# Designs tried in a protein design run: designed miniproteins, single chains, continued (4). Part 7

Each design is a single chain, and the fold is of that chain. pLDDT is the mean over its residues in the fold that is shown.

## One batch from the design tools (miniprotein)

Design m12222
Fold by ESMFold2-Fast:
Structure m12222 (fold): chain A 58 residues (1-58)
Amino acid sequence: SHDELVYYLLHSKKLNRNKVIEELKKLTGMSEEEAEKALEEVLKRKKEAGIEVEITEE
């Protein structure tokens, strides 16, 4: 499950912000603030790797 989330975060072209935050909280026990910071770091690294990602809020 954790490895599946990491794979999803690394390889997906479209991410739902709320679903990612909830999965990070559920799987890692992070607070919402920590989960949002983790998502921001993932997005930054994807951008540095030349990967464009669309973020949805549904």
Scores: mean pLDDT 74

Design m12223
Fold by ESMFold2-Fast:
Formats: sequence, structure tokens, C-alpha cells
Structure m12223 (fold): chain A 100 residues (1-100)
Amino acid sequence: DLEKGREYLEKGDFEKAIEYYQEAIKKDPNNAEAYSLLGMAYLNLGKFKEALEYYQKAIEIDPNNALAWYNLGILYFLSGDIENAKKYFEKAKEIDPNLP
């Protein structure tokens, strides 16, 4: 399900990607990657509340998911909350120094 979800995410079909990621989570509720990808799909649809909830769930499951922290930074930056954006970008870079 994650691979098919990624195919649709790459094509820009975010709603179809969401369907596959939701199926992945039904099969494995501790799949942090699936929650992170759900957040990214919702962010691309402009659904910031849903994106926030899924990124938070991803980091609850895996606090070392650098991409989830980075995407939280992007979400807060887009929302105009620069202080929280910086905090989350710093956390992501602490985990993965190769992130921007």
C-alpha cells in the first residue's frame, strides 16, 4: 500500500495517495512512515489541521522521523508561525544534519 500511495503522490493525485496510506495504517497502526506521508498528502491539499495531526502521530510513534519534524516546520512556516517552524527545523536537522 505504501508503494502504490507513493506512486499517486508523485503523480499529484493526493486523494488517491491518502486512500492507500489509510489502508497501510489499518494493517499496521504503528507505521510512522504512513502517517508522515498522509500528513504530506493533506498538506498538499491545503488541509493544514489534518496534516498537523498526522505529523504529530508520526513523531509520537517514531520521534527520530526527521522528515516528519521537517514537514512540521514547513507547516508552521506556511501558517506564519516562524518561531515554531525554526524549532521543528532545528529538531529535524539534529536528527538528520543533511536536511536544509
Scores: mean pLDDT 84

Design m12224
Fold by ESMFold2-Fast:
Structure m12224 (fold): chain A 95 residues (1-95)
Amino acid sequence: MVDEELVKRVKEVYKPFAERLGKILKKPASLEVIRHALQLAKKFKDKLPKEVRDTIAEFLHAIGLTEKPDFELVTDEDIEKALAALDVIIEEEKK
């Protein structure tokens, strides 16, 4: 159901993005803050602060879902794939 290569990439790169989003959103730096930011991006799109949009675009590019770190290239399908990978990792960390 989830791409194992995508899960691996998220595990390797998520920490700096969690720290950036945690500072912007005033939340703990965790996978949960990335998950929250992706849900906000899907719901609010261009209404998100530029810093949140830029960080999400860079994250999705870093994990290989987009060709460039450009929020205008981000699709709902890209966000859903990233959310699915994050959910797998979050469930593993709760054990």
Scores: mean pLDDT 82

Design m12225
Fold by ESMFold2-Fast:
Structure m12225 (fold): chain A 68 residues (1-68)
Amino acid sequence: SSLEEQFERAVDEAVRALKEGDIDSAVKHMLRAYRYLAALDKQDPDRARQLLQQMRERVKKAQEEMAK
C-alpha cells in the first residue's frame, strides 16, 4: 500500500483509540502517522500539508467526543 494509505490507516487507528479512551494506543498510532507524514512531505509537501490539516481536524473532533 502507498505511504498515504498507511498514513490514513494510522490516523484511523489513532482516532478509534481516542474515542475508546485508549490514550496509550492513540499516542502510538499518532506517532506512526507522523512518521508516514514526514516521508510523504519529502515526496509531496503540498499533499502532506493537506493531510496534516485533515488529521488535525479528525483528532480535534475525536477529543471533543471524549468530553462529556
Scores: mean pLDDT 85

Design m12226
Fold by ESMFold2-Fast:
Structure m12226 (fold): chain A 74 residues (1-74)
Amino acid sequence: SKEREAVRLLVAGDIAYIAGDYKTAIELFVEAAKLAREAGNEELYQWALDRLKKLGDEHPEYKEEIEKAIEEVK
């Protein structure tokens, strides 16, 4: 299901983040947010957004890219 795919992408994003691959983590969290919205799972959507916001706060060099991505998945 789209919900299961969103969960897998969220976990993959967490793994990329731990590995220091912030660009891949952003892409995975954005895709997770999109699939969560399509599945109608607001909680999962919010979990993906919270991860994106945290990454932007901790790594400000990605903040503009993250803000643009969040605007596109609203």
Scores: mean pLDDT 89

Design m12227
Fold by ESMFold2-Fast:
Structure m12227 (fold): chain A 94 residues (1-94)
Amino acid sequence: NLKILEERIEEEKEINKEMSELEKKLYEKLSKAKTMEEIYKLREEVGEEVSKYLHEKLKKGASLEEIEEERLKLVSLFQLQYNKIKLEEIKKKE
């Protein structure tokens, strides 16, 4: 499970090093979030940075498909942390 996630992360880093820096920054901030409210705040804080990053990729000639793939990768980081927090809250209520 952890190995599969780590292998996938390493593959992504090899493909997009610029994406890797933004992804690492988001992953570090998300790992410190303990509640769903903190996830929402992080989405608001980084939304502008993500938009600018994707617009820069478009200006450099990236396809809409490539932009959508990068957007989904960033979204997956938020979903992963959200699911972890949600699971922890459910377990605590049992």
Scores: mean pLDDT 69

Design m12228
Fold by ESMFold2-Fast:
Structure m12228 (fold): chain A 120 residues (1-120)
Amino acid sequence: GLVEEAERLLEEAERKLEEAREAIRRGDIEKALELLEEALRLLEEVLRIAEELIKRGDYESALELAERARELLRELIELGMEVLRQAETREEILRAIGLILRAIGLEIDAERLIKEAKEK
């Protein structure tokens, strides 16, 4: 169901973040950006599923998924900041900034969903 799909997306996002961390360690900024952008897309999908679960009255599953997505988004922001510190080209800098800003926006969305699931 939706919960099992979201759990698979979370596991894939965690794997992408681990691969991004290794790419950053190697100085492979282009690969790190690609992996972080993919992880961001997966986490956005998890939050869409959490919102759907709230609409269906499954507040417990929605809360768990939104809290896990928030933690991974925080990790993604930290990795995005490391990419920004190592970025050497204008393109890499702008991509890293854009990624960080999008991730902050999703963290705000996750906090909203967490509050909604706890209060409804």
Scores: mean pLDDT 91

Design m12229
Fold by ESMFold2-Fast:
Structure m12229 (fold): chain A 75 residues (1-75)
Amino acid sequence: SLNEEFKELIKRAYELSLEATRRGDYELAQEASKLYSEAVKIKEDYAAGKITPEQAKSRLEELKRRIDELEARLA
């Protein structure tokens, strides 16, 4: 479900921030932390009815792309 996809993305961004910090890549950790905050906000806006399911799905796909890019940079 959409809600489960947001939970997974929030988890990925959080874990990426921690891993980047462990490796001493503080710039990447800060970028990952911003993505975590954005993911939480989108989930909250969706839960509050501020955005439609279509808008939530679109924003989720964009966040996933950005998290994928940061994960590739860390590898």
Scores: mean pLDDT 87

Design m12230
Fold by ESMFold2-Fast:
Structure m12230 (fold): chain A 68 residues (1-68)
Amino acid sequence: SRILEAATRVVRLAGLPEEYAQPVADTIKQVGLNEEKLRERASELSDKTGVPEGLVEDVLLTTAQLLK
């Protein structure tokens, strides 16, 4: 999947475990490329994973940008 490939690349560049690529890809599949919706989901994913919200937000938005 192009979404999973993009998510894997961004997660790796951010220094996060590659296991986070699937949750990032799944979030984009659920809400699309809308920045407002992705920012909203970043808070939820941060709470679930323990990764800082700003880093999760950056990963989601950067992955979405690669898919535009």
Scores: mean pLDDT 84

Design m12231
Fold by ESMFold2-Fast:
Structure m12231 (fold): chain A 97 residues (1-97)
Amino acid sequence: MREETRRRLEELRRQAEEYRRRRSDPRSLSSYWAYEQGARLLEEALEGTPEEQRRALEEARRIVENNEKNGDVTTEAAEKIREVGKEADEMIKERQS
């Protein structure tokens, strides 16, 4: 499961790079930032304490939702972050078991 989550993080970072290459599209830059911030916060959630993990996940979701609300982030980016959040939640439960 952790191996699969790490792959997800790598995928998010690759998608961030794809959005970064589309600098002419304003939504691409915001999506890039959302993916990068989400991936970084999720990495902290994976290695942090349970409290830090909860805060990191909540912050990542808030960043994506705020950007989507303003029309700055693609729906695909927001959905990917939510999926990664679910995986992190499962991993947190596994660690606490």
Scores: mean pLDDT 65

Design m12232
Fold by ESMFold2-Fast:
Structure m12232 (fold): chain A 81 residues (1-81)
Amino acid sequence: MAEQLEATIKGTIEKIKELYKKGKKEEAKELAEKVLEELKKAPEELEKLAKEGKISEEEAEAMKKVIEEGIKELEKLLKEI
């Protein structure tokens, strides 16, 4: 699951970079900001799901790591846009 989440985040970042390269900077920025907001909300929800036993603590930690990396990449990208 963490690997699939990582692939999805990387795919979204590549899409944002492609929009930026095409000169659609406003669209790229808007998409990046939207995704960043969603990722910032996810760690607390993952902790809740782990406490409820819906996912393992190990899986929650792995997904939180992927989200943290995605947030850093998106924040860096937003500074370039």
Scores: mean pLDDT 81

Design m12235
Fold by ESMFold2-Fast:
Structure m12235 (fold): chain A 74 residues (1-74)
Amino acid sequence: SMEEELRKEWIEELKKVLAQKAKAEAAGKEHGEEGLKKVAELVKILEELLEMFEKKESLEELEKFAKEKEEELK
């Protein structure tokens, strides 16, 4: 189904982004302690999203989670 195809693509993209977390954390260090904290928070959100995708949570639940985290990051 289209939903299953999109879920697989998003899982692969999230894995690629998370594979870069060490590089992102290193970049965060250049912006000091606050930069490191922001990168760590983003990585945690992405890890939680990946787990939700792998557990086959509904797209509506994923969108709700993403919106809640976007609001927290503002």
Scores: mean pLDDT 69

Design m12236
Fold by ESMFold2-Fast:
Structure m12236 (fold): chain A 75 residues (1-75)
Amino acid sequence: KIDIKIVGDVAYIGLHSPVSEEEAEKLAEELKAKGVKEAYIASTDEKSAETVKEALEKKGIKAGISTDEESTKAI
């Protein structure tokens, strides 16, 4: 339910369903162990995206959220 692609020290994370805090922490630990320094989270659920972002930042990974279902810019 979480898709991950790692390119160098950057991770791209796709969230397909609500993510628990425990799942987010496990994901953050795995990415840190792999040497990830920056991550981009794609999700339509803002709460789940925030949960994953916080877990990543606690592990020293810079995290950004990309919510792409509604146009946030480009009118």
Scores: mean pLDDT 74

Design m12237
Fold by ESMFold2-Fast:
Structure m12237 (fold): chain A 92 residues (1-92)
Amino acid sequence: MKEELKKMLDKLLEEAKKNKDEETAKRVEELKKELEKAETEEEIERIREEIERIANEMALKKNPVALELSMELGVKAVAEAVERVVEKKLAR
């Protein structure tokens, strides 16, 4: 999980630098440092959510790498939402 997020951050950083988006590059660099410091699954999950946000913002600008990352993260979020609905149904 942590290694996957690091690879996603590296790809986002590369795309931000390619597009000369210094603000996004700075945000990605800060998240990369935060990920290295992250010790709990809860911290890693918060970083994942922020990566998804950045990927979605870059995808809106038609960046194909960011779109791919956004879709990958979105599929996981949908799977988690479905599991939550099933749990509520079983808790009847």
Scores: mean pLDDT 72

Design m12238
Fold by ESMFold2-Fast:
Structure m12238 (fold): chain A 71 residues (1-71)
Amino acid sequence: MIDPEELARAFADIALGLALNAVRQGKISPEEAIAWAEELVRKAGEEFGLSPEDIERLVAEVRAQLEAAVK
C-alpha cells in the first residue's frame, strides 16, 4: 500500500519539476508557476486526506524551492 504522504510528496516533486521547466522555457512567469504548483499541491494533499498541517508544510516546501530556483 502506498502511503498518502508519500503519494502527495511524489506529486509535489512532479509539480515542482513541471513548474520549473515551464518557467525556464519562458512559458509562464515565476509568479504564475508558484501559484500553480501551490494550488495543485494543496488539492492533491486534500484529495489524499493529509492533515492541514502536513499540506501547509508541503506547500511551503514547494514554494521555497521554486522561489530559490527562479532567482
Scores: mean pLDDT 80

Design m12239
Fold by ESMFold2-Fast:
Structure m12239 (fold): chain A 112 residues (1-112)
Amino acid sequence: APPETSEEGTWREVDRELGLRLVTRRAELREDGVVYSGGWGVVFVGGKIHGFSARGRDGELVEEWEEVVPEGEEIESPARGAPGSREYAEWGGFGAERAEEYAEREAERARA
């Protein structure tokens, strides 16, 4: 299920025309001995869930991935993966480059 928190997170409408909503948790996340600073969020686009990890306040992206979540399943994030997951720890190393690509892509969509 998408993350919904009233105290430790915030949601906002990113783009009304595109139906983008951001739900962000601002927490220090820990997995496989790797600490991910900041939080994570989910953007809903056309029935798909885009997961990402954010280090900053409202709208700052560090990591991103796109996944179609089957009915009844939750999206996995690098910072929410099962303990002992090397895959998530390794994927976190890509975050900076992916965040730039995602931000540029979202900016283009907002202008289209």
Scores: mean pLDDT 38

Design m12240
Fold by ESMFold2-Fast:
Parts: structure tokens; C-alpha cells; sequence
Structure m12240 (fold): chain A 64 residues (1-64)
């Protein structure tokens, strides 16, 4: 109950995956695991660290 919001948890998972050099296919699988859409993931971009935001954005664009 004291855990971060679902959005904060998803943002942390996306930051970690991007730092590990995730592929677009692995990002799609992660979004499915988290139960979020690519649109919802885009809404999380402002909550990501600057150093990984551009990478996550590029991976999301590759899924289009």
C-alpha cells in the first residue's frame, strides 16, 4: 500500500530496461507485462530520467 503508484513503478521499470539496452521487441513485451499501452508509456516519458527518456521514446517510435 505504501509502494509507489502504478505509473511510478512502470516508469522505474522502463528506465531500468532502457539503461540495459532493451530492443523494441523487448520493450513491447515489457509493456504487455506491465499492462500498459504504448500511449500510456508515452505519457510516462516526462517522469523518466533525461538520460533514458530519449532512448525509450525512440523504442516506442520503432513500435509504431
Amino acid sequence: AELPTPEERAAVRLERAASDGITPEQLKALLEELGITPEQARALLPHLRDDVRARVEAQLKALE
Scores: mean pLDDT 75

Design m12241
Fold by ESMFold2-Fast:
Structure m12241 (fold): chain A 64 residues (1-64)
Amino acid sequence: MEEERRRLLEKRREEAKKLLEELRKKGETDPMYGLLAEAMELVLAGKDSSELNEKINAYLEKLK
């Protein structure tokens, strides 16, 4: 189970990296996508993105 999950995480990490590039490109015109890209970049680097997640949630709440 652990080994299989590790392989899936590695594959999803590569897919997330491609998504990150797309989010960064959209973030050039929309600050929400910029924040999402920054949060995903921190998660991929193994860093805490809680502050950015709070900002993203606040932005999404405002858009409702």
Scores: mean pLDDT 68

Design m12242
Fold by ESMFold2-Fast:
Structure m12242 (fold): chain A 62 residues (1-62)
Amino acid sequence: MEELLKKLKEILLSKGLSEEQVNRIIEELKKGSISDESQSLLSSLNLSDEEVELLVKIKELT
């Protein structure tokens, strides 16, 4: 889990999200519930198939 969250943080930062936005998304994923705001933000990013798969794996583990 920690390895996956670290990788996701690096990806989101590389996409231009702020540290505050990234930390919020990670905390919501750890709790197993994503806000509409965070979901909208994630869907606005041009994520690759690999990045989407990583996000799905994290959601399945929480």
Scores: mean pLDDT 78

Design m12243
Fold by ESMFold2-Fast:
Structure m12243 (fold): chain A 76 residues (1-76)
Amino acid sequence: SEEERAVLEAYGAAVRRLHDRLSKIKPEELTPELLAEIVREVFGDEVAEAYLKYLKGEISLEDFDRVVREEIRRRL
C-alpha cells in the first residue's frame, strides 16, 4: 500500500538521521543510556522507552520495530 511505502521511506530517512548522530560519538563513549537518548532525539519518548525494554529483554526486536513503525506512521 502507499501508506506502508511512505512509512518505509520515512523509516529509512530516520535511520539515516540516527546514523549521522551516532557517527559523531566515539564507540567507547556509546553506553546503552546514551544510545537510548539518541533514539529519543530522533524518534521520541515512546520509541526510546521501547528500546530500553528491548535491551532488557522485556520485548522482542519485532515488538520494538512495531513501535518505531507506529511512531513514523503518526508523523506522516
Scores: mean pLDDT 80

Design m12244
Fold by ESMFold2-Fast:
Parts: C-alpha cells; structure tokens; sequence
Structure m12244 (fold): chain A 99 residues (1-99)
C-alpha cells in the first residue's frame, strides 16, 4: 500500500527526531515523508482526496503513538505529512484543469 510507504517513512523521521539526529538527516527524512504523501494524494482522484488525506493522517498518528514516539516528534511529522497532502491536492487539481 502507498499509505504503508508514507507510514514507514514517517516512523523513520520521528525516530530520527527523538534520537537527536543531525539537522541534515532530519531534513532528508522530512523531504521523503513530504514527497511520499504528495505522490499518494496526487495519484488520488479529486473526489477521494479528503477521505484518503484523513486515512493517511490517522494511520501515521496511530503508528507513531504505537511506536512510543514523543508528542513533539509526532506533531512535527504530522505537519510534514499535511504539507505533502496539500502539495498533492494542488498537483492533482492542476492536472484535472489541463484535461
């Protein structure tokens, strides 16, 4: 599942944040989370985007909580997932207007 890829990358980012990884490593992992969420939502039909966005956010939050990540790391990762979702929505909207 493409959602499973977003969740896996989100866990890696949250673990890096909680481990106090260097800023360049956190940035790299953040870009991976944003890109994965963006691609998934961009590949989703407009009528399904809100449902898929809600499912992504819920699955990421549930997985991070189950893994015992800090509230601060969870909030930072969810912020990045939301950025990816909004970029994906914009990309899909542009594609639909060009059709």
Amino acid sequence: SLIDEVVEKAIALAQAIDAGAPPEEVFRLSVEVISAAMQLVADTPLEEQDKVAEEILKRVEDALRAAGLSPAAIQEVLRDVKIGIELGKTAREVDERAA
Scores: mean pLDDT 87

Design m12245
Fold by ESMFold2-Fast:
Structure m12245 (fold): chain A 97 residues (1-97)
Amino acid sequence: MSEEDFEAEVYLALAEIIVAISKNYPVPADEETVRLLERALELAKKAIELSTNPQIIADAKEVLREIKEIARDMLANASPELKQRLEKLVEEAEKAI
């Protein structure tokens, strides 16, 4: 495993933790939960960018799919400002998959 693959695994693990935490936050969507999902998106994208390992890339894309699903579910109950951020999360996650 390269240093880049190791760094990618760390970013992926952090993104997975954020997604797991976000699944347990109460509805409706709040600022903190949206901010955490935005961070998880960037971490998953960074893991894909750094890694040449097909398994790490596949796992990071799965995290992106989960972020997209969580963000879409939150759209129903979000404020107008948070809806805009959640829509951007869905778009960015879809582009990175």
Scores: mean pLDDT 80

Design m12246
Fold by ESMFold2-Fast:
Structure m12246 (fold): chain A 74 residues (1-74)
Amino acid sequence: DEPKRLEAEADALIAKGEEAYAKKDYETAAELYERAADLYQGLYDRGGLPKYLEKAQEARKKAEEARAKAKAAE
């Protein structure tokens, strides 16, 4: 099913973002988290399931934290 594939893709992007963050590649982590947030938001917009909105908000928060870390390194 397309929704399950997109959710799996978003989950994989979160995992990649966490790996990038652990390697202190905060710019890459922020980008990956933003992409995951966009996918979760799209799933929420199409299906209306509150769980996807929650995941999108969590991913955006992680992206903001990673972006703040990237700026602090400059």
Scores: mean pLDDT 86

Design m12247
Fold by ESMFold2-Fast:
Structure m12247 (fold): chain A 66 residues (1-66)
Amino acid sequence: MITLDLSGLSVEEAKEKLREALATGKPVFIGSISAHLAERLSDENLAKIASQPLSVDEVKEVLEEL
C-alpha cells in the first residue's frame, strides 16, 4: 500500500504523485487532500477516497477527473 499526502500540492503536483503511485500497481491511501483538489472531484470519487484504499482503476478515475 502507498500512502500519499496531497494537502500542500497543486493539481499538477497531485497528478504526478498519483501517476507515481499508479506505476507501483499497489493500492493507494490518500491521507490528506486540500479543499481545492476535493472541489474538482465528483461525489463518486470523493466517496471512493472516503472508503479507501483505492484500487489501480479507482486511482485512474481520480487522476482523470483532476
Scores: mean pLDDT 80

Design m12248
Fold by ESMFold2-Fast:
Structure m12248 (fold): chain A 74 residues (1-74)
Amino acid sequence: SALGEAIARAARDAARRAEEAIAATDDPEARALAEEVARLAREIARVARTDLERALELAAEASRLAERLHDVLA
């Protein structure tokens, strides 16, 4: 589905950005949050084509963790 493909692409991009954040920081809290975001993003990419409802639930969780990561890095 077009929606599943769009979510999978967005999730892959989010995972890449999280990996970059991990590489750029020496803050253990920021690193742990970025690792969780990367894991959720990879899972979203995996399930987006088969279970859109679960992919959206995971995306909401990843979004909340990304907000926390942004706050920690500010």
Scores: mean pLDDT 81

Design m12249
Fold by ESMFold2-Fast:
Structure m12249 (fold): chain A 64 residues (1-64)
Amino acid sequence: DRLERLKATVLKLASEALKKGEFNVDEAIERLQREAGLSPEEAQRVADRLATSLKAIGVKVVRG
């Protein structure tokens, strides 16, 4: 199920970012495409939404 893969990937990315205190947007875009089957545009939108939410609770957001 595509939605279950997306959910699992998003939860894993969020969990790792919370534990590390850092979220890499470019890495998240790549993983969303590879693991959840998102297009580049879809992956960027999901990663940007995650970055906004994680930044609001004190996680450092980086690119590259």
Scores: mean pLDDT 86

Design m12250
Fold by ESMFold2-Fast:
Structure m12250 (fold): chain A 69 residues (1-69)
Amino acid sequence: GAEELEKKIKEAEERIREAERRLREAMETLRTNPDLPLEEILRLIGEALAAIGDIFESELEIKKLKEEL
């Protein structure tokens, strides 16, 4: 029923919050550490991109779930 959809929406919202935290941490590390080796910079950029992907996927899931309510 609607309760199961609402639970899934809440779980997706939590995944977005966790991904936003990962994105903020990666971006802050890049901003505050200009002398990082290139390999570490590329790793952090990769983490930021992965977090953006997770946010986008979870937002699409929420949209779909809300359309089913």
Scores: mean pLDDT 86

Design m12251
Fold by ESMFold2-Fast:
Structure m12251 (fold): chain A 91 residues (1-91)
Amino acid sequence: AGAVVTAVTPASATAAAGADVSFTVTASAATTVTVTLLARDPETGYHEPVASTTATGATPVVTLTLPAAAGEYLVVAENAGGSAVATVTVY
């Protein structure tokens, strides 16, 4: 079986607009992970992608610069084997 993304840590965070926040992605083995930041639309409740990056390893650390807009955001880390999510509230 291939490597599987299992977790993003921290699972939830709150930070000011424009702040840098670091997330650790955990996978069962070294793999290339795509990390996407999604903004929640308060009217529809759907999430729209605003940024993405890639990292490689079993436990890569990804630093995301938070958008200027306050609101709810989702961090999705994924590979072909699976995905994990964290939530970010920007104030």
Scores: mean pLDDT 82

Design m12252
Fold by ESMFold2-Fast:
Structure m12252 (fold): chain A 83 residues (1-83)
Amino acid sequence: SREEAVRYSAESLEEAAKTADEIIETKGPEIRKKIEEAKKKSPEGARKVAEELVKERVEKLERRREEERRREEERRRKELEEK
């Protein structure tokens, strides 16, 4: 639904902003090349490709952050049990 998409985008934007530097360092050159190639074919195509690439990267980052949160929660539970 549109509401679900908006919520996903908002949450993803906050997480993406935090890890944007990492994406730029690791995947920036590759993404830039794909966008430039698409630009030469059509401006609309370039935007669509860029949006799709960003969405895929944000989704992968979201999964990794969720894993990190689970690890932190497990670590916190272990500390609380030891006390």
Scores: mean pLDDT 63

Design m12253
Fold by ESMFold2-Fast:
Structure m12253 (fold): chain A 43 residues (1-43)
Amino acid sequence: EERLKKANEIYEKLKEKYKDQTAGLPADESRKLMEEIEKELKS
């Protein structure tokens, strides 16, 4: 299914892109970012 491939690609892209941001974010911001990642994976 294309969704699986896209989900994996989006996850890896978000992981790399947000790697630096999540490391420096407060807990509140980090949770928001995680929810955004989950939302993208659901798409």
Scores: mean pLDDT 65

Design m12254
Fold by ESMFold2-Fast:
Structure m12254 (fold): chain A 60 residues (1-60)
Amino acid sequence: MEEELKEFEKKLKEKADAHGRTVYEWALQQGLSEEEARRLAKEHAEKLYQKGIDEFKKKM
């Protein structure tokens, strides 16, 4: 499938996942619990993904 939107979405999700991993590492280094670190990582990944989708739609 040659949908540019699908390719953008895949790339954005990859970026969001990478950002989440970075946040998870940071949270652990700050002394947060594993549960807190995972929650924070997910929250930041979701925020980055949503921001990317909003920016893409703004271009349309």
Scores: mean pLDDT 78

Design m12255
Fold by ESMFold2-Fast:
Structure m12255 (fold): chain A 73 residues (1-73)
Amino acid sequence: SEAEELLRRAEEAFGEGLRALAAGDYAAAAEHLRRAAELLREAAELLEGELKEEVLEAAEHYEARAAELAARA
């Protein structure tokens, strides 16, 4: 489904963000986490109930972390 594809892409972006963070590249980590959050928000529009709430909560968390990392870059 479209939601499953968006969630998969979000997971890939999150993984890229973690790799950038491990390398000390805060700017790249922030960009990847923002991308993951955007994809999660798109997926949430196609979801309902508890899963939608969990996905939106994850997006908010990634956005907050991206902002913090960008401030360090």
Scores: mean pLDDT 89

Design m12256
Fold by ESMFold2-Fast:
Structure m12256 (fold): chain A 76 residues (1-76)
Amino acid sequence: SVAEEVERLLEEAVRAAEAGDLERARALITEAVDLGIAALEAAGRLEEAAAARAHREEIVAALLEQAKAKAEAAKA
């Protein structure tokens, strides 16, 4: 399912951040966000998809900060 693929990509992004590969983490998060937007469009949730597209960079940045925080927690 799309939800399982998004979750997998976000988990891989945490592992990439833990390894210090922030470029890979961002790429994985971007793929997850784009997949989520496509799923909203496919489900007919067009207003939510449009909002996510408008705030795409902010969503990616927020998820990258979450991935970095989870990576730091794993080191503690």
Scores: mean pLDDT 86

Design m12257
Fold by ESMFold2-Fast:
Structure m12257 (fold): chain A 64 residues (1-64)
Amino acid sequence: SGKEAAEAGAKAAEAGDYAGAAAVGWEMRQHGLVPEEEARRTVEAGQAGDAAAAKEALLRAGEA
């Protein structure tokens, strides 16, 4: 489930929907699937317009 959530978030980031990607990261954090730092990194990458960094952070978290 964490991997599927991460993939959905990565697709949102690739589409430029950084708010959606951040929401997925926060949801994963609430379920213990990702630390707060990974959720924060996704938001920061979105603010910078760096879809690749946001995607990488989410996919890595989903594999943990």
Scores: mean pLDDT 66

